# Designed miniproteins, single chains, continued (5), part 100

Each design is a single chain, and the fold is of that chain. pLDDT is the mean over its residues in the fold that is shown.

## One batch from the design tools (miniprotein)

Design m19689
Fold by ESMFold2-Fast:
Structure m19689 (fold): chain A 66 residues (1-66)
Amino acid sequence: MAMSEEEAEAIVRAAEELVRELEELKKKGIENPTLATAAKLLAAEAAQAGREEEAEEILKRVDEIE
């Protein structure tokens, strides 16, 4: 079974929210490896659902933070 478009959209949004939080924390000098891992996992799920461009941007942003 493939993920629905609605589910893929929700996962992308969730990953983007986690990355935004991670970027804000980095500006304050705070590292959160658990949040980074969660964002990467959601990005991988999005890529599997056909949201490869969005997932790749999310992964790149996380890698730039960590």
Scores: mean pLDDT 78

Design m19690
Fold by ESMFold2-Fast:
Structure m19690 (fold): chain A 55 residues (1-55)
Amino acid sequence: SAEEEEQRRLMLEAFKAYSEGAPQEELDRILAQLPEDKQKQLNTVLASIDAYKKK
């Protein structure tokens, strides 16, 4: 659906911004466009990546 396609696009934009070292404000702006459940899911994934990198 168009909604699912938009959510997928936003998640990809968030991953790209994260990988490029974008400021937290930019990430928050993208995340704000996602529903709360998807925001929590993405934040959990990003936190897991950060924890692994600092290991």
Scores: mean pLDDT 75

Design m19691
Fold by ESMFold2-Fast:
Structure m19691 (fold): chain A 66 residues (1-66)
Amino acid sequence: SDLHQRTLQAVLRYLSLRGGADQGDKKSQKELAEALRELARLAKELGYDDTAAVYEKQAKEVEEKL
């Protein structure tokens, strides 16, 4: 389904960006925060509100370190 494909792509993007963000690259950190917000939106669309809140919190924590 479209939602399944979008979720897979969002996860793969997050995993790719996480490595760069861990090295302290600010651009990768900004992109990681955006990927986490996309994962939060997809989690809400799937009905996993608690999981969405965790991703939103993680995105905020990444943004606060910029």
Scores: mean pLDDT 76

Design m19692
Fold by ESMFold2-Fast:
Structure m19692 (fold): chain A 96 residues (1-96)
Amino acid sequence: AEEEVLRLLREAMRYAEEAAEYFPEEEKRELILKMVAWAIRAIGLLFENDWAGAAEILREAAEWLERKAEESPDEKAKEYLLRAAEALRRAAELAE
Protein backbone atom coordinates (compact mmCIF):
# COMPACT_ATOMS: atom_id res chain seq x y z
CA ALA A 1 0.00 0.00 0.00
CA GLU A 2 2.70 2.55 0.98
CA GLU A 3 4.85 1.73 -2.08
CA GLU A 4 1.80 2.05 -4.37
CA VAL A 5 0.82 5.42 -2.81
CA LEU A 6 4.38 6.71 -3.35
CA ARG A 7 4.37 5.40 -6.94
CA LEU A 8 1.10 7.25 -7.69
CA LEU A 9 2.45 10.41 -6.03
CA ARG A 10 5.54 10.25 -8.28
CA GLU A 11 3.27 9.72 -11.32
CA ALA A 12 1.21 12.77 -10.31
CA MET A 13 4.39 14.86 -9.94
CA ARG A 14 5.54 13.82 -13.43
CA TYR A 15 2.19 14.82 -15.00
CA ALA A 16 2.19 18.13 -13.09
CA GLU A 17 5.70 18.88 -14.40
CA GLU A 18 4.51 18.16 -17.96
CA ALA A 19 1.50 20.46 -17.46
CA ALA A 20 3.75 23.20 -16.02
CA GLU A 21 5.55 23.52 -19.39
CA TYR A 22 2.33 25.00 -20.86
CA PHE A 23 2.10 27.87 -18.33
CA PRO A 24 3.86 31.23 -17.94
CA GLU A 25 6.86 31.21 -15.55
CA GLU A 26 4.93 32.51 -12.52
CA GLU A 27 2.10 29.95 -12.85
CA LYS A 28 4.65 27.19 -13.59
CA ARG A 29 6.48 28.07 -10.36
CA GLU A 30 3.22 28.14 -8.37
CA LEU A 31 2.14 24.73 -9.72
CA ILE A 32 5.50 23.09 -8.95
CA LEU A 33 5.83 24.65 -5.48
CA LYS A 34 2.27 23.62 -4.53
CA MET A 35 2.88 20.06 -5.73
CA VAL A 36 6.16 19.85 -3.79
CA ALA A 37 4.47 21.20 -0.63
CA TRP A 38 1.60 18.69 -0.89
CA ALA A 39 4.06 15.83 -1.54
CA ILE A 40 6.16 16.74 1.52
CA ARG A 41 3.04 16.99 3.73
CA ALA A 42 1.57 13.69 2.48
CA ILE A 43 4.88 11.81 2.84
CA GLY A 44 5.36 13.24 6.34
CA LEU A 45 1.90 12.02 7.37
CA LEU A 46 2.58 8.55 5.92
CA PHE A 47 5.81 8.34 7.97
CA GLU A 48 3.71 9.15 11.07
CA ASN A 49 1.25 6.37 10.07
CA ASP A 50 -1.45 9.03 9.63
CA TRP A 51 -3.01 7.44 6.54
CA ALA A 52 -6.27 9.39 6.88
CA GLY A 53 -4.36 12.68 7.06
CA ALA A 54 -2.32 11.75 3.99
CA ALA A 55 -5.53 10.89 2.09
CA GLU A 56 -7.01 14.33 2.91
CA ILE A 57 -3.90 16.14 1.65
CA LEU A 58 -3.90 14.07 -1.56
CA ARG A 59 -7.61 14.81 -2.17
CA GLU A 60 -7.00 18.54 -1.55
CA ALA A 61 -4.17 18.49 -4.14
CA ALA A 62 -6.35 16.62 -6.67
CA GLU A 63 -9.18 19.15 -6.27
CA TRP A 64 -6.79 22.07 -6.85
CA LEU A 65 -5.38 20.43 -10.00
CA GLU A 66 -8.92 19.79 -11.31
CA ARG A 67 -9.79 23.48 -10.81
CA LYS A 68 -6.51 24.51 -12.50
CA ALA A 69 -7.40 22.25 -15.45
CA GLU A 70 -10.79 24.00 -15.85
CA GLU A 71 -9.00 27.38 -16.01
CA SER A 72 -6.31 26.22 -18.47
CA PRO A 73 -6.58 27.45 -22.09
CA ASP A 74 -4.36 24.62 -23.42
CA GLU A 75 -5.98 21.22 -24.04
CA LYS A 76 -2.71 19.33 -23.46
CA ALA A 77 -2.13 21.10 -20.13
CA LYS A 78 -5.69 20.13 -19.10
CA GLU A 79 -4.98 16.47 -19.95
CA TYR A 80 -1.79 16.39 -17.85
CA LEU A 81 -3.42 18.20 -14.90
CA LEU A 82 -6.38 15.79 -14.93
CA ARG A 83 -4.05 12.76 -15.10
CA ALA A 84 -2.09 14.15 -12.14
CA ALA A 85 -5.36 14.67 -10.22
CA GLU A 86 -6.53 11.10 -11.04
CA ALA A 87 -3.25 9.64 -9.74
CA LEU A 88 -3.62 11.65 -6.50
CA ARG A 89 -7.24 10.52 -6.06
CA ARG A 90 -6.19 6.88 -6.51
CA ALA A 91 -3.38 7.41 -3.98
CA ALA A 92 -5.90 8.89 -1.52
CA GLU A 93 -8.21 5.86 -1.96
CA LEU A 94 -5.32 3.50 -1.15
CA ALA A 95 -4.37 5.60 1.91
CA GLU A 96 -7.91 5.26 3.30
Scores: mean pLDDT 85

Design m19693
Fold by ESMFold2-Fast:
Formats: structure tokens, sequence, C-alpha cells
Structure m19693 (fold): chain A 83 residues (1-83)
């Protein structure tokens, strides 16, 4: 599922970048920037999971990527409430 998480995080990053470009509220811009950072970190962890030959390490990286995707979604929701 690491490839699916990488694709999900990449799609989220694209959506967040568009939202940041459209945002005029500086508090919303700050939250969207934090969400973008979390989504970018999730992509890096998912990519590391795909390169891992250790199934336990790969599973831990996938779990960590999932947590960061959830954090990015939470921050994006907080930003949307300010728009």
Amino acid sequence: MAAALAAEAAALLTALSAALAAATNPDAQALLADAIAAASDAIALAAAALESTDPTAAANLVAAAGVLIAAAAYLAAQAAALL
C-alpha cells in the first residue's frame, strides 16, 4: 500500500498547493504551508517504504506516512474554516 499512500499524498500536496495559492488569509496560508510540509514528508516516508527490503520497516514507514497524511488533512480543514 506504500505506492497508494504516495499517490494519495501527492494528490493532497497538489490540492493544498492550489489552496495556498488561492488563500488570502495569512492564518489560513500558515496552516496550508504546514499541511504541505506534512504531505511532503508523507511522500518521502512512502517512497522509503517502497525502497525498504525489511517488511517490518516498510510497515512502520507506511504507518508513519498515514499519520502525516491525517495531520495534513486536519491542518487543511483548520485552514478551510478560516477561508
Scores: mean pLDDT 81

Design m19694
Fold by ESMFold2-Fast:
Structure m19694 (fold): chain A 74 residues (1-74)
Amino acid sequence: SEAEEKYREGLRLYAQGRYEEAIAAFEEAVRLDPNFSEAYVFRAKAYEALGRLEEAEADRRRAEEIAQQLRKQR
């Protein structure tokens, strides 16, 4: 999907240390799929790398909420 393509783009940028660009790619991934928990996890990691701890915490919590919802459906 387009969300998965943006997520993979974000992972490439993250691996290169291009954290601001990685955040933008992960932002597109979660915009396209708001339940894409892995994109929130890696966006949080990129925010942490930049010292943006408040945004990192928000994304970590969102990823946990999505994971909990998925566990309830299984």
Scores: mean pLDDT 87

Design m19695
Fold by ESMFold2-Fast:
Structure m19695 (fold): chain A 60 residues (1-60)
Amino acid sequence: MSKEEQIKLIKEAIEELEKEIERLREEIEKSENPPQELISRLASLEAAKGILEAALSFLE
């Protein structure tokens, strides 16, 4: 697999994660007392995005 292919796949994965994070943030914002499960899920998705951004930086 080429570096260009890896970079493209990582960028696409980051974009999909950003969409999911945005949707989850909107769901949390609508609730005055959001469930801990939603907060934990948001934290996990943001951590996954950070890992992918670090991988992208390494491939540059």
Scores: mean pLDDT 81

Design m19696
Fold by ESMFold2-Fast:
Structure m19696 (fold): chain A 60 residues (1-60)
Amino acid sequence: SYREKYQELKENEKKLEEYYKEEYERYKEGFLNLGFDEELAEKIAKAFAEIEVEVIKRFK
């Protein structure tokens, strides 16, 4: 479940950092595939990945 996954990530700093990196890359690729330029895709991907990490940290 997402709750179990989020608790594991929240309790392990290195796993959370790796998850951020993976999500950043996924978002960047997604926006590039939508036709956004590299600079904009990187900025949006960073913002989305940072928000997702904050959601995980604050989930419980």
Scores: mean pLDDT 82

Design m19697
Fold by ESMFold2-Fast:
Structure m19697 (fold): chain A 76 residues (1-76)
Amino acid sequence: MDRELAERIREAARAARELAEELVRQGKREEAARFLREAAEQLRRAAEELRESHPEAARAAEEEAERLRELAEEIE
C-alpha cells in the first residue's frame, strides 16, 4: 500500500507538471504558476498527514511538492 500510494502521488505530480506545461504553451504562465503552487501546498499537507502511517508516500509527496514549487518559481 505505502509504495503503491507513493507511486500514485508521483503520477499525480507528473500530471500536474504536464498540465502546467500546457498552460505555459498557451501563454497562461501566471495560471500555471498559481496551479503549481496550489498543487505543491496540497502535497505538502498530504505529506504531513501521511508521515506516521505511510512514510514512503509522505516522502514522495514532500519531494514532489518541492519540485512543483521550484517549477512555479521558474515560470514566474
Scores: mean pLDDT 85

Design m19698
Fold by ESMFold2-Fast:
Structure m19698 (fold): chain A 71 residues (1-71)
Amino acid sequence: MADAVREAKARLHAATDPAERQRAAGEYGSLVAPLVHKIYKEALKKYGDDQEGIDKASIEAAKEFQRLLAA
């Protein structure tokens, strides 16, 4: 799974054609969405589903997305 994410990210960065970049972005997004959603749901369970909990969950999900993109 991590290798597939890394390969999709490499394709996204290597894409020079707009159509190919759009396809690669979709593939990368599809691969990381379940991982990011898992972190978001776990954070909501931990912090609650009020505005403060949603804000904290969104921050944790964004950090995970950035971590995956940077790896």
Scores: mean pLDDT 75

Design m19699
Fold by ESMFold2-Fast:
Structure m19699 (fold): chain A 64 residues (1-64)
Amino acid sequence: MTLEELARLLVEAQNALRAAGLTPPDIPDGGVPSKESYIATLEAALAAHPDVPELRRILERAKA
């Protein structure tokens, strides 16, 4: 998985949260984020909103 693909998955997660009427997390500002940083952001989003099944699916794709 490239950082570009991970960035697309983060956008999908933000769109899933918006569709559910929830506030999406901010994209980290201040440099080139690592793969670990993107995955941590997705895990934090799932932990905050466990009732959004699309977040779990997106996180599994990010870890593949």
Scores: mean pLDDT 71

Design m19700
Fold by ESMFold2-Fast:
Parts: C-alpha cells; structure tokens; sequence
Structure m19700 (fold): chain A 100 residues (1-100)
C-alpha cells in the first residue's frame, strides 16, 4: 500500500540519519564506538518491531510515526550513551518525521 511504502521510506531515512550521526560522533569520540553501536542496534530492533506491527495492524502513517518516535525516545532515555549524541539522534528522528 502507499501508506506501507511511506512507512518503509521513513524507516530507511531514520536508519540513514543514525548511521551518519554515528560515523561523525565516533570519529571524534572513538571510546564510545561500542556503546553507541549497541544503542543503534537496539534502536534498529525497536524501529523494525514498530514497523512490523504497523503493517500487520494496518496503522496509518501518522500512528506509526507517533509510536516510532515514542519508542525510539524511550530507548534513548534508557541508554547509557552521552547526552550530546542522544540529543542528536532524537532531533534526527523528529526532523525526518516532520519532513515526511
């Protein structure tokens, strides 16, 4: 469906933004490489789960985007990564959703 394609595109844009932020951050802070990668892996798992549930339940793009933001924010708030990169990752999710 067109909604499913829009959701898949949002997932890809969020993943691309996360990779870019990760690569830039770990160049200056290589000591955080492992914990930031582990956090990104968890964010990806949660994003994939929210996407699968939205497709199965025939959720709207708006419902999916809201749930994705909420769940990704929860992962970031519970993560042990530095506040600076938490803020960058959260702002990237919010921006991608706003521009979609």
Amino acid sequence: SSEELKMAELVQKIRDAFIEIYEEYVKEHPEYKEIVQETLDKLDEVLAEVYDEAVENKESFEEFAKKALEKLKEVLENSKIPEEIKEKLLEAVEKVIEES
Scores: mean pLDDT 88

Design m19701
Fold by ESMFold2-Fast:
Structure m19701 (fold): chain A 84 residues (1-84)
Amino acid sequence: MKTVEIEAGASPEDVKKAIEEAIKLAYENGDRVVVTADAKALSLEAFVAASKTIKEGIEKYPGIKVTQKLNDDGTVEYTFEKVE
């Protein structure tokens, strides 16, 4: 498993890049990749970028499963894994 952390105040472009890279790593290597972020430190635009990038990534990389979890402490986790 590989973890990618999105830093507080990350731009929409930074979030897009992190998610695109996570999807590629999960697809190419078959690894489970987790992207974490502090939801309170992300702008609305960053969240929109994350959602859009996930939708586009799933369409481009067949067999990728995405799981989203929002923790009580305000952290959000996006888990990407390749499934047969």
Scores: mean pLDDT 80

Design m19702
Fold by ESMFold2-Fast:
Structure m19702 (fold): chain A 58 residues (1-58)
Amino acid sequence: AEELARKAMAYAIDGDFEKAAEYLVQALKEDKDSPLVRQAAALLTNMSRELAEKLLEV
């Protein structure tokens, strides 16, 4: 979960929100209660409206 959350944040910083969303969803599926996973979700949804919309649809 933590490794996937770190990958999601890295892709988001690079502007690849499609991969960021994919890795974040996988991290949430493994352990949504992880502090790092929750931090990644909060950061990514605040950085991109498009990413927030994709997460709400999943």
Scores: mean pLDDT 73

Design m19703
Fold by ESMFold2-Fast:
Structure m19703 (fold): chain A 56 residues (1-56)
Amino acid sequence: SVDDVKNEMDVELVQRMQELREQAERDGWSREELVQRALELAKELQKELDERIKEV
């Protein structure tokens, strides 16, 4: 169902954002770098969500 796909993608987004923050802390990324990468990740996941919804 569409709701199941949305829930799975929300969980994925949260997990990937957490990993990104941990990577930023390890590598000493600037706030600007972290924000830019977070926005790119969110866009990619949103696109994947849209594609998965079309298949349901």
Scores: mean pLDDT 78

Design m19704
Fold by ESMFold2-Fast:
Structure m19704 (fold): chain A 60 residues (1-60)
Amino acid sequence: SMELEEFVERATRGLRLSEEQRRRLLEAAKAADAAYDPAKETRPKHVYIGGVVEAELRRL
């Protein structure tokens, strides 16, 4: 979604990332958004997605 695209852009602002790296982070954010279950996760959705994006960024 456009909201997730903006979220990833803000989280990676100033970083020199390739199109493929940006795509991977956006895919990770979309997967986290789709997988989020408030019954199983104590963190707010935006914090959960941010954690997933940060973990993927560390693997790049």
Scores: mean pLDDT 80

Design m19705
Fold by ESMFold2-Fast:
Structure m19705 (fold): chain A 66 residues (1-66)
Amino acid sequence: DERIEELERRLEEDPEDLEAWVELAFQYARQKRFDEAIAALERALELDPENERLRTLLAYMKEQLA
């Protein structure tokens, strides 16, 4: 997916781009790639650990694997 590749390139240049990590997670989730979506959201939470919306999204993604 060209959009995922572009987001990965963007994150290589700026790994602190919270919006890019969140968008990457949504792109993976759209493809039912929930393991990869979870990894991207975990990285986003490292940048903003008090963000309750990201914690809720992470919980939702983990439930999709159960």
Scores: mean pLDDT 83

Design m19706
Fold by ESMFold2-Fast:
Structure m19706 (fold): chain A 114 residues (1-114)
Amino acid sequence: AALEAARAFAERLRAALPDQEVRIEAAALDAEQARELGPPAAEAYEAAAEAGAGAPAATVASVERDGRTVVHVVVLARPGEGEAPEELSEEERERLRELSAEVERAAAEWRAAA
């Protein structure tokens, strides 16, 4: 249920940005799993926790480079009461870590350029 909500939210975000390059991952995780994936994932978890059980939330970073906008999105949903967090495969965990690292790197690089 929570994972399905996160994926549905991710698909809506992608559909809302048809002219943008969007890099997006969705998962249903607990607080510790989210923190291990990096600050953008931890922020998405906190937003989902404030929204309520099963409700998805996203951390979004937009970066403009060479006249093109690239949108990076991490979507998380908090498992409901009695629901286990999603068991991520190593590939899914690596994709989420890489996306979180890209969001952080893009933000840091933008600050260094400004």
Scores: mean pLDDT 68

Design m19707
Fold by ESMFold2-Fast:
Structure m19707 (fold): chain A 65 residues (1-65)
Amino acid sequence: SASSNQARIDELQRQIAELEEEIRKLMEELKTAKPEDVPALVGRILRRIGEIFEAELEIQKLKAQ
């Protein structure tokens, strides 16, 4: 139903906001990171970007119903 879809969309939007905050913190860490630590930090950022993409795709599917 539209109301249950909206509740799921709201939860996904909250998850996206939390992931964006985590990315912001990791990007701040990246500014002062040692060269040897950069690949691991970049990997953590990319993983969270992927999770945002998956959440956005689910939102699009719910809105199309």
Scores: mean pLDDT 89

Design m19708
Fold by ESMFold2-Fast:
Structure m19708 (fold): chain A 75 residues (1-75)
Amino acid sequence: LPALSREQLEEARAELERAIREDPESALALAALAAVLALLGRREEALELLERARELAADSPQAQAVLDRLEEEAR
């Protein structure tokens, strides 16, 4: 698996949380935050965000691809 440092993941989480506060309907930001949380071992929070992102991503092929990858990682 590609290795990201915990520090890099925590920085990404903080940036994505800020982006979501500014645009809580951003399916891409929600999907990206779910991926970061899954890598940090926060599986339950990642799945909640994945579900919300999927609801918002009906018309976004890029977000849908990320969501499909996250479902595979969560199994």
Scores: mean pLDDT 72

Design m19709
Fold by ESMFold2-Fast:
Structure m19709 (fold): chain A 86 residues (1-86)
Amino acid sequence: SELSKKLIEELKKEAEEKAKEAIELAKKGKYEEAYKIIEELKEEGKKLIELGKKYNNQELIELGEYILKLAEETEKKVKEIKKKQE
């Protein structure tokens, strides 16, 4: 359980760094690369929720929901950056 908590914390930090990378790519006008990262985060979040439901693991469900929300918020920021650069 303690090892699983550390892994969840590391996966959360990795997702947060990927979200930051997507925003920085968008600031550089690399929107296709930014959207690719956002889609990868959405798919990872969905998979974690599915796995959490299958194994009755609430921490995985919560992680997946967090990553999905992070992806949606990041997508909104990328769209705002694109609109300001157009």
Scores: mean pLDDT 88

Design m19710
Fold by ESMFold2-Fast:
Structure m19710 (fold): chain A 85 residues (1-85)
Amino acid sequence: APTEEERRWAIENEEAYLAALEARLRAAGASDEEIAAYLEALRHTLEALRAELAGDEEKAAEHRARAEEALARLRELVAERRAAA
C-alpha cells in the first residue's frame, strides 16, 4: 500500500509522472483516446489523494467518482479496440 510519503511524492511530481506514463502507454500501442481517458482517471486519483491528505473526504469522494467514470470510459475504448481486431 502506498505510504503518505509516496502519495506526497506523486502529488509534487504529477507533471513528470503523467508525462512518463503517457510515453509508456504510447510505446505499448495505446490510442490517443485511451491515453486521454487514463490520464483523466489518474489526475482525478491524484486530486482525491490531495483531498485525503488535507482531510477533505467529501472532495476526495467526488474525485474518486470522476476517476471511476474515466476508467469506465477507458474500459469501453479497450473493449471496442478488441472487438475491432
Scores: mean pLDDT 80

Design m19711
Fold by ESMFold2-Fast:
Parts: structure tokens; C-alpha cells; sequence
Structure m19711 (fold): chain A 95 residues (1-95)
């Protein structure tokens, strides 16, 4: 489905920007981009359920950025690790 692929591409761009902002300590900016990625991925999952692991990864990325913005770096790292694990699951299982 071309629409689902476009949404995944849009989400990848937002994830990239979110990671860049997190590295700069802009956790609020990172949170906004991860939320936009999650919205795009939820729409992609509705069209093609193969994208469910990417939705889970984005959900954990949002939680990670939220905890980082609150100064809770321990929980931020925990959710960042879970986000990576879900993304790797999709890559390992689907390609």
C-alpha cells in the first residue's frame, strides 16, 4: 500500500529529527517529533498491520522523551532501549 509506505517514510523523518534534538538536550522538541511519528505509524498500521512493531517503538520513544523532559533519565533510558528492541523486531521479522 503506497499510502502506508509514505506514512512510514514520514515517521522515519520525524524519528530522525527527534533523535537529533534529544542529542542536543531538546527533549520537548524530540517529544513533538516522536508524537508526529507515532501518529503517522498508527495510520500506517491501520492500513497494514505489519507496522505494529514500529508503532510500539514510537510509543516507547514518546515515553522516553517525556521522562527525559521531566529529568528522569533512568526511565528515559529504559524506554529508549525498549523502543530500539521493538524496531529491531520489525526489521528481523519482516525483512
Amino acid sequence: MEEAERLVREAREHIRKGIDLSKKGDYQGALEHFQKALEALRRAEALDPRYRPLVRAAEYAVKSAQYASEGNLELARKYASRSVAERLRMIGDEI
Scores: mean pLDDT 81

Design m19712
Fold by ESMFold2-Fast:
Structure m19712 (fold): chain A 91 residues (1-91)
Amino acid sequence: SQPISDAEIWLALGRMERGIGKTLASRGKYEEAAEAYERAVEYFEKYAELTGDWSPLAEAYENLAKAYRKAGKEEKAKEAEEKAKEARAKN
């Protein structure tokens, strides 16, 4: 038996939610896409805290910002863009 690490679980859950968000965004469902990307952010944040790998979190915030902007939520989009930059800076 090969037990999955907590980090691997969080990464997998984050990727799943990011995939759901991408599919919803491709269908023009930007508010629902943003909700999926918000969940992806939560999972990738747990992953980043365990591994020091902030790149998936930064990408998720970039996706979230785009979804918020398409949904007409400009202030939330700017906040997500700033959080993406902060995550990128942590490397």
Scores: mean pLDDT 89

Design m19713
Fold by ESMFold2-Fast:
Structure m19713 (fold): chain A 66 residues (1-66)
Amino acid sequence: SMKEELRKLAEEAAEAAKARDYEKATELAKKMEELANAPEGLRKVAEAYEKAGDFELAKLVREAGG
């Protein structure tokens, strides 16, 4: 599902950032934006999940976006 894929990408982006692989973290964040069809960026994706009551996924998406 899109939600599961988005969670996986967010976790991978966070791990890449922790490893200081900023190129990989940026590419994963871009894939998340494309998957969510959110050209305004991951903040808008996180807001949408918060409005839907999925605070855990919203937090992961916000952290992946920086």
Scores: mean pLDDT 73

Design m19714
Fold by ESMFold2-Fast:
Structure m19714 (fold): chain A 78 residues (1-78)
Amino acid sequence: SDTVQRLRDETAETGEKTARESMEQGLSPDDAIRLGREAARRTAEELGRRYGLSQQDIDSAVRIGESAARRTVDELTR
């Protein structure tokens, strides 16, 4: 559904953005991953509840956002 895809996209963008901004501010890779994953989780839980999505869909978005945060840091530390 469009709503599920929107949650996944917004959660991934939040994880990526937070991780990237943390790295730009001089935080360690581990801290950037932690902050990115935390932001992604909060975004998925908040927006998923507002969109009326199932916990399964919310959990899926959390995993995607956490992966996006990790991938972003891994790319920046090549």
Scores: mean pLDDT 89

Design m19715
Fold by ESMFold2-Fast:
Structure m19715 (fold): chain A 88 residues (1-88)
Amino acid sequence: MKALEEEAKKLIEEGAELAKRAAKLGYTEGSSGLPKVEELTREAIEKARKAEELASKTKNKNKLQTLAGSVEGLARMVLSVQKIASRS
């Protein structure tokens, strides 16, 4: 269980870093960065979902699942903002 908690935490941290990089890329590249933002946010969402699945098998699942859900939400928000900006 402790090993699964550490793996879930690492995936959450990696997903958060990818979402952060996607947001920075959107800021620096604007609409031309959309394909890269889509790639980074998709990877962040995949890592967050895997972390949530691993967290479900741990004693502290509620905390880890909440953090994983927050990372997925952040990545989805970054992608949505960039798609809106690219259409405008």
Scores: mean pLDDT 81

Design m19716
Fold by ESMFold2-Fast:
Structure m19716 (fold): chain A 66 residues (1-66)
Amino acid sequence: MDVAKRVMSADLGVSVEDIDKVVELILENPDWSPEEIAKRAKEELGLKVSLEDLANAAKGLKELLK
């Protein structure tokens, strides 16, 4: 998990702490789609990343949390 978080952080240009917040949103809202997670994270954290890139990261994180 930690390696995946670091890779996603580097790919998206966001901090590992921001990735941790995305993971927290997934764990709190397991039924949300990757796009719902990405929209919420962007609203809460003010991330400069595109919605599509965040949704792809959220999708990958959801698979790792299974």
Scores: mean pLDDT 77

Design m19717
Fold by ESMFold2-Fast:
Structure m19717 (fold): chain A 73 residues (1-73)
Amino acid sequence: SLSPEQLQDEIDVALALMEVSLAEKYKDKLTPEEIKRIIERVREVRDRVTSPANKALLDEAIKRLEEILKEKE
């Protein structure tokens, strides 16, 4: 079973990935500044989680948002 700390990390990762998914879906409705704020929040989650698998998922998500940001700048 997960510790409370591990469960909180899993919740934080799930919320970050949901935010990324919504940002990808609605990318044409978001400003560059809004995308930058989402990237910053996802990086914060990425930096604090300990699981290599979760870090890898968040790194991939960040790269996708950075590509969207490039298209807008």
Scores: mean pLDDT 86

Design m19718
Fold by ESMFold2-Fast:
Structure m19718 (fold): chain A 60 residues (1-60)
Amino acid sequence: SLEEAEKAYEEGLKALENGDYETAVRYFGQAYRLYLESGDLEKAKEALNLAKQAADKIVE
């Protein structure tokens, strides 16, 4: 649901704030899928971009 997508997105942001990039990637990935299922393509793209940014921090 959209509410679940928003919650996953918020958890991803909290993980980024704490420097937990692996957890951030997981939550933003969940948000991406949930936003796609809800038809919110703009938010899905935002979540995907944040997941990519967090993943880049892991592979440095």
Scores: mean pLDDT 84

Design m19719
Fold by ESMFold2-Fast:
Structure m19719 (fold): chain A 60 residues (1-60)
Amino acid sequence: SVTLEAEFDDIRTLIGAALRLIGDFPEAEVSLEGNRLTVTVPDDPALIAAVRAELASFES
């Protein structure tokens, strides 16, 4: 598995991002700690790329 992390300045954005990731990627494990979102993804390059792209979309 691969672990991806993102930090958010706003708790509402953090919660929204977590809910979207849970809905879009049921194969991934999402956890929250403070202002940090952690996503653990199976070793699937396509799935890892998709999760990275979605995380990047929240930072734009």
Scores: mean pLDDT 82

Design m19721
Fold by ESMFold2-Fast:
Structure m19721 (fold): chain A 68 residues (1-68)
Amino acid sequence: LTEEEIREVARALVEMALAIALSNGDSPEETLAFVERVAEIVAKEFGLSPEYLEELLRWARDRVAEAA
């Protein structure tokens, strides 16, 4: 996988986590905690830089806020 493909997969996994939390009827706080945890696990497993993890977390937080 290229770095761009890894980033696409990471975002897709975070979007899946968001969809799962929303379909379960989780609160915005619970959804955010779950999505952030998934982003951290994905970043660790793919060896993503700390800079990209911060970017991914910011994007994930914005997505959760938009869904609320």
Scores: mean pLDDT 79

Design m19722
Fold by ESMFold2-Fast:
Structure m19722 (fold): chain A 88 residues (1-88)
Amino acid sequence: MSAEERAEAARRARAALEAAGAEVTAVMEDGDRVVVTGTLDGKPVALTLDLAARRATLALEGASEAERQELAARVGEALGVPTTAVPA
């Protein structure tokens, strides 16, 4: 992966979470992964992009499974990659 491709993915991941109403606190690049962490309505949220696999996972603590799935669908639409809600 190029540094430019990874940086663009990080910007998109951040923007997608912010568009969904999250307050982003950190963005980390870790090899072929981008991890964005923050809070949504006081609840910890984390979005992990796997650039090699072209998929993302979303974790939202203290939320129902339906709330996590709805957020994952919204974030996935903004990112243009399949995004899966994960428990806790």
Scores: mean pLDDT 81

Design m19723
Fold by ESMFold2-Fast:
Structure m19723 (fold): chain A 64 residues (1-64)
Amino acid sequence: SALAEGSDIAKTIVKALKEAGLSREQAREVLRQLAASGVDPETLRKVAKELGLTDEEIEEILAA
């Protein structure tokens, strides 16, 4: 969707990270910073899945 929906926020983050050419480790760090900034866990899970992170890696980010 082109509207400001939760799924669109996740898509925007994924696009930005892919365009930045981040490594897996750099993407994990960005996701940790987003979690610390109050981005909701469901949005973070969607972003991490699109970036190819595992469920275990996602849980580590959310637990930090």
Scores: mean pLDDT 73

Design m19724
Fold by ESMFold2-Fast:
Structure m19724 (fold): chain A 65 residues (1-65)
Amino acid sequence: DEIELEANIAMLEMAASAEGFEIASREGRKITVKAPDGDPEEVEESIERLKRIAEKLGIELVIEK
């Protein structure tokens, strides 16, 4: 279960990095990412995609700007 959690966290971190987000912190099942500067609409679409991934993986995603 811890191995599965680490794999899920790694998958979410890879997805966030691909969208240009920075990993700000990790606390258990909670991952905080920092949004990039850019078009607010594009950033919002990326946030929506990341939230869907996090939900599927059972990880709590927090977005900061």
Scores: mean pLDDT 81

Design m19725
Fold by ESMFold2-Fast:
Structure m19725 (fold): chain A 68 residues (1-68)
Amino acid sequence: SSEEEGEKYLEKAAELVRKGDYRGALEYLNKAMKLLGISPEEAFERLGKILGISSDTVLSLIYSGLME
């Protein structure tokens, strides 16, 4: 289902964050958002739960990484 596929994309985004691939993480997060019909805020919260960190920490890591 689209829900299962969206959840797998969230898991893939988490793997990419752990790898330091913040551009790839954001790409898969955007795909998950479209499939799950969730907001960016909810997407960062769910990604943070998978990683065991706050949504603010996830947001900071991704945006700081994109700035290089």
Scores: mean pLDDT 83

Design m19726
Fold by ESMFold2-Fast:
Parts: structure tokens; C-alpha cells; sequence
Structure m19726 (fold): chain A 65 residues (1-65)
């Protein structure tokens, strides 16, 4: 159980880092007027946010037991 939680927390950290990078890339794309890149990163951000929510829910369920 503890090892499973640690693995999920590590996965969560990696996803949060990737989300931060995607948000930075989105800001750069918007500043440069690159609408194609901006849309790409907006979609990636939504996908990452969904994955983060799923991992957080899993961690919460394991910790509550």
C-alpha cells in the first residue's frame, strides 16, 4: 500500500512538472502569436489535468483505507 502510494505520488509529480512546462509553452506560443502551437498546448494541458485528477483520486482512495 505505502509503495503503491509512493509510485502514484511520483507519477503525480512527473505529470505536474509536464503540466507546468506545457503552461509555459502555451504562454510563449501566445506571446509569439503561434495559434497552432497555442491550441496544441491547450489540448495537452486539458489532457494532463484530467490525468492528474485521476491520480489524485487514486491516492486519496488508498490513503482513506
Amino acid sequence: LEEEIKKLEEELFELEVELSLARMKLSIAKLMGDEEAAKKYEEKIKELEKKIEEVKKKIKELKEK
Scores: mean pLDDT 83

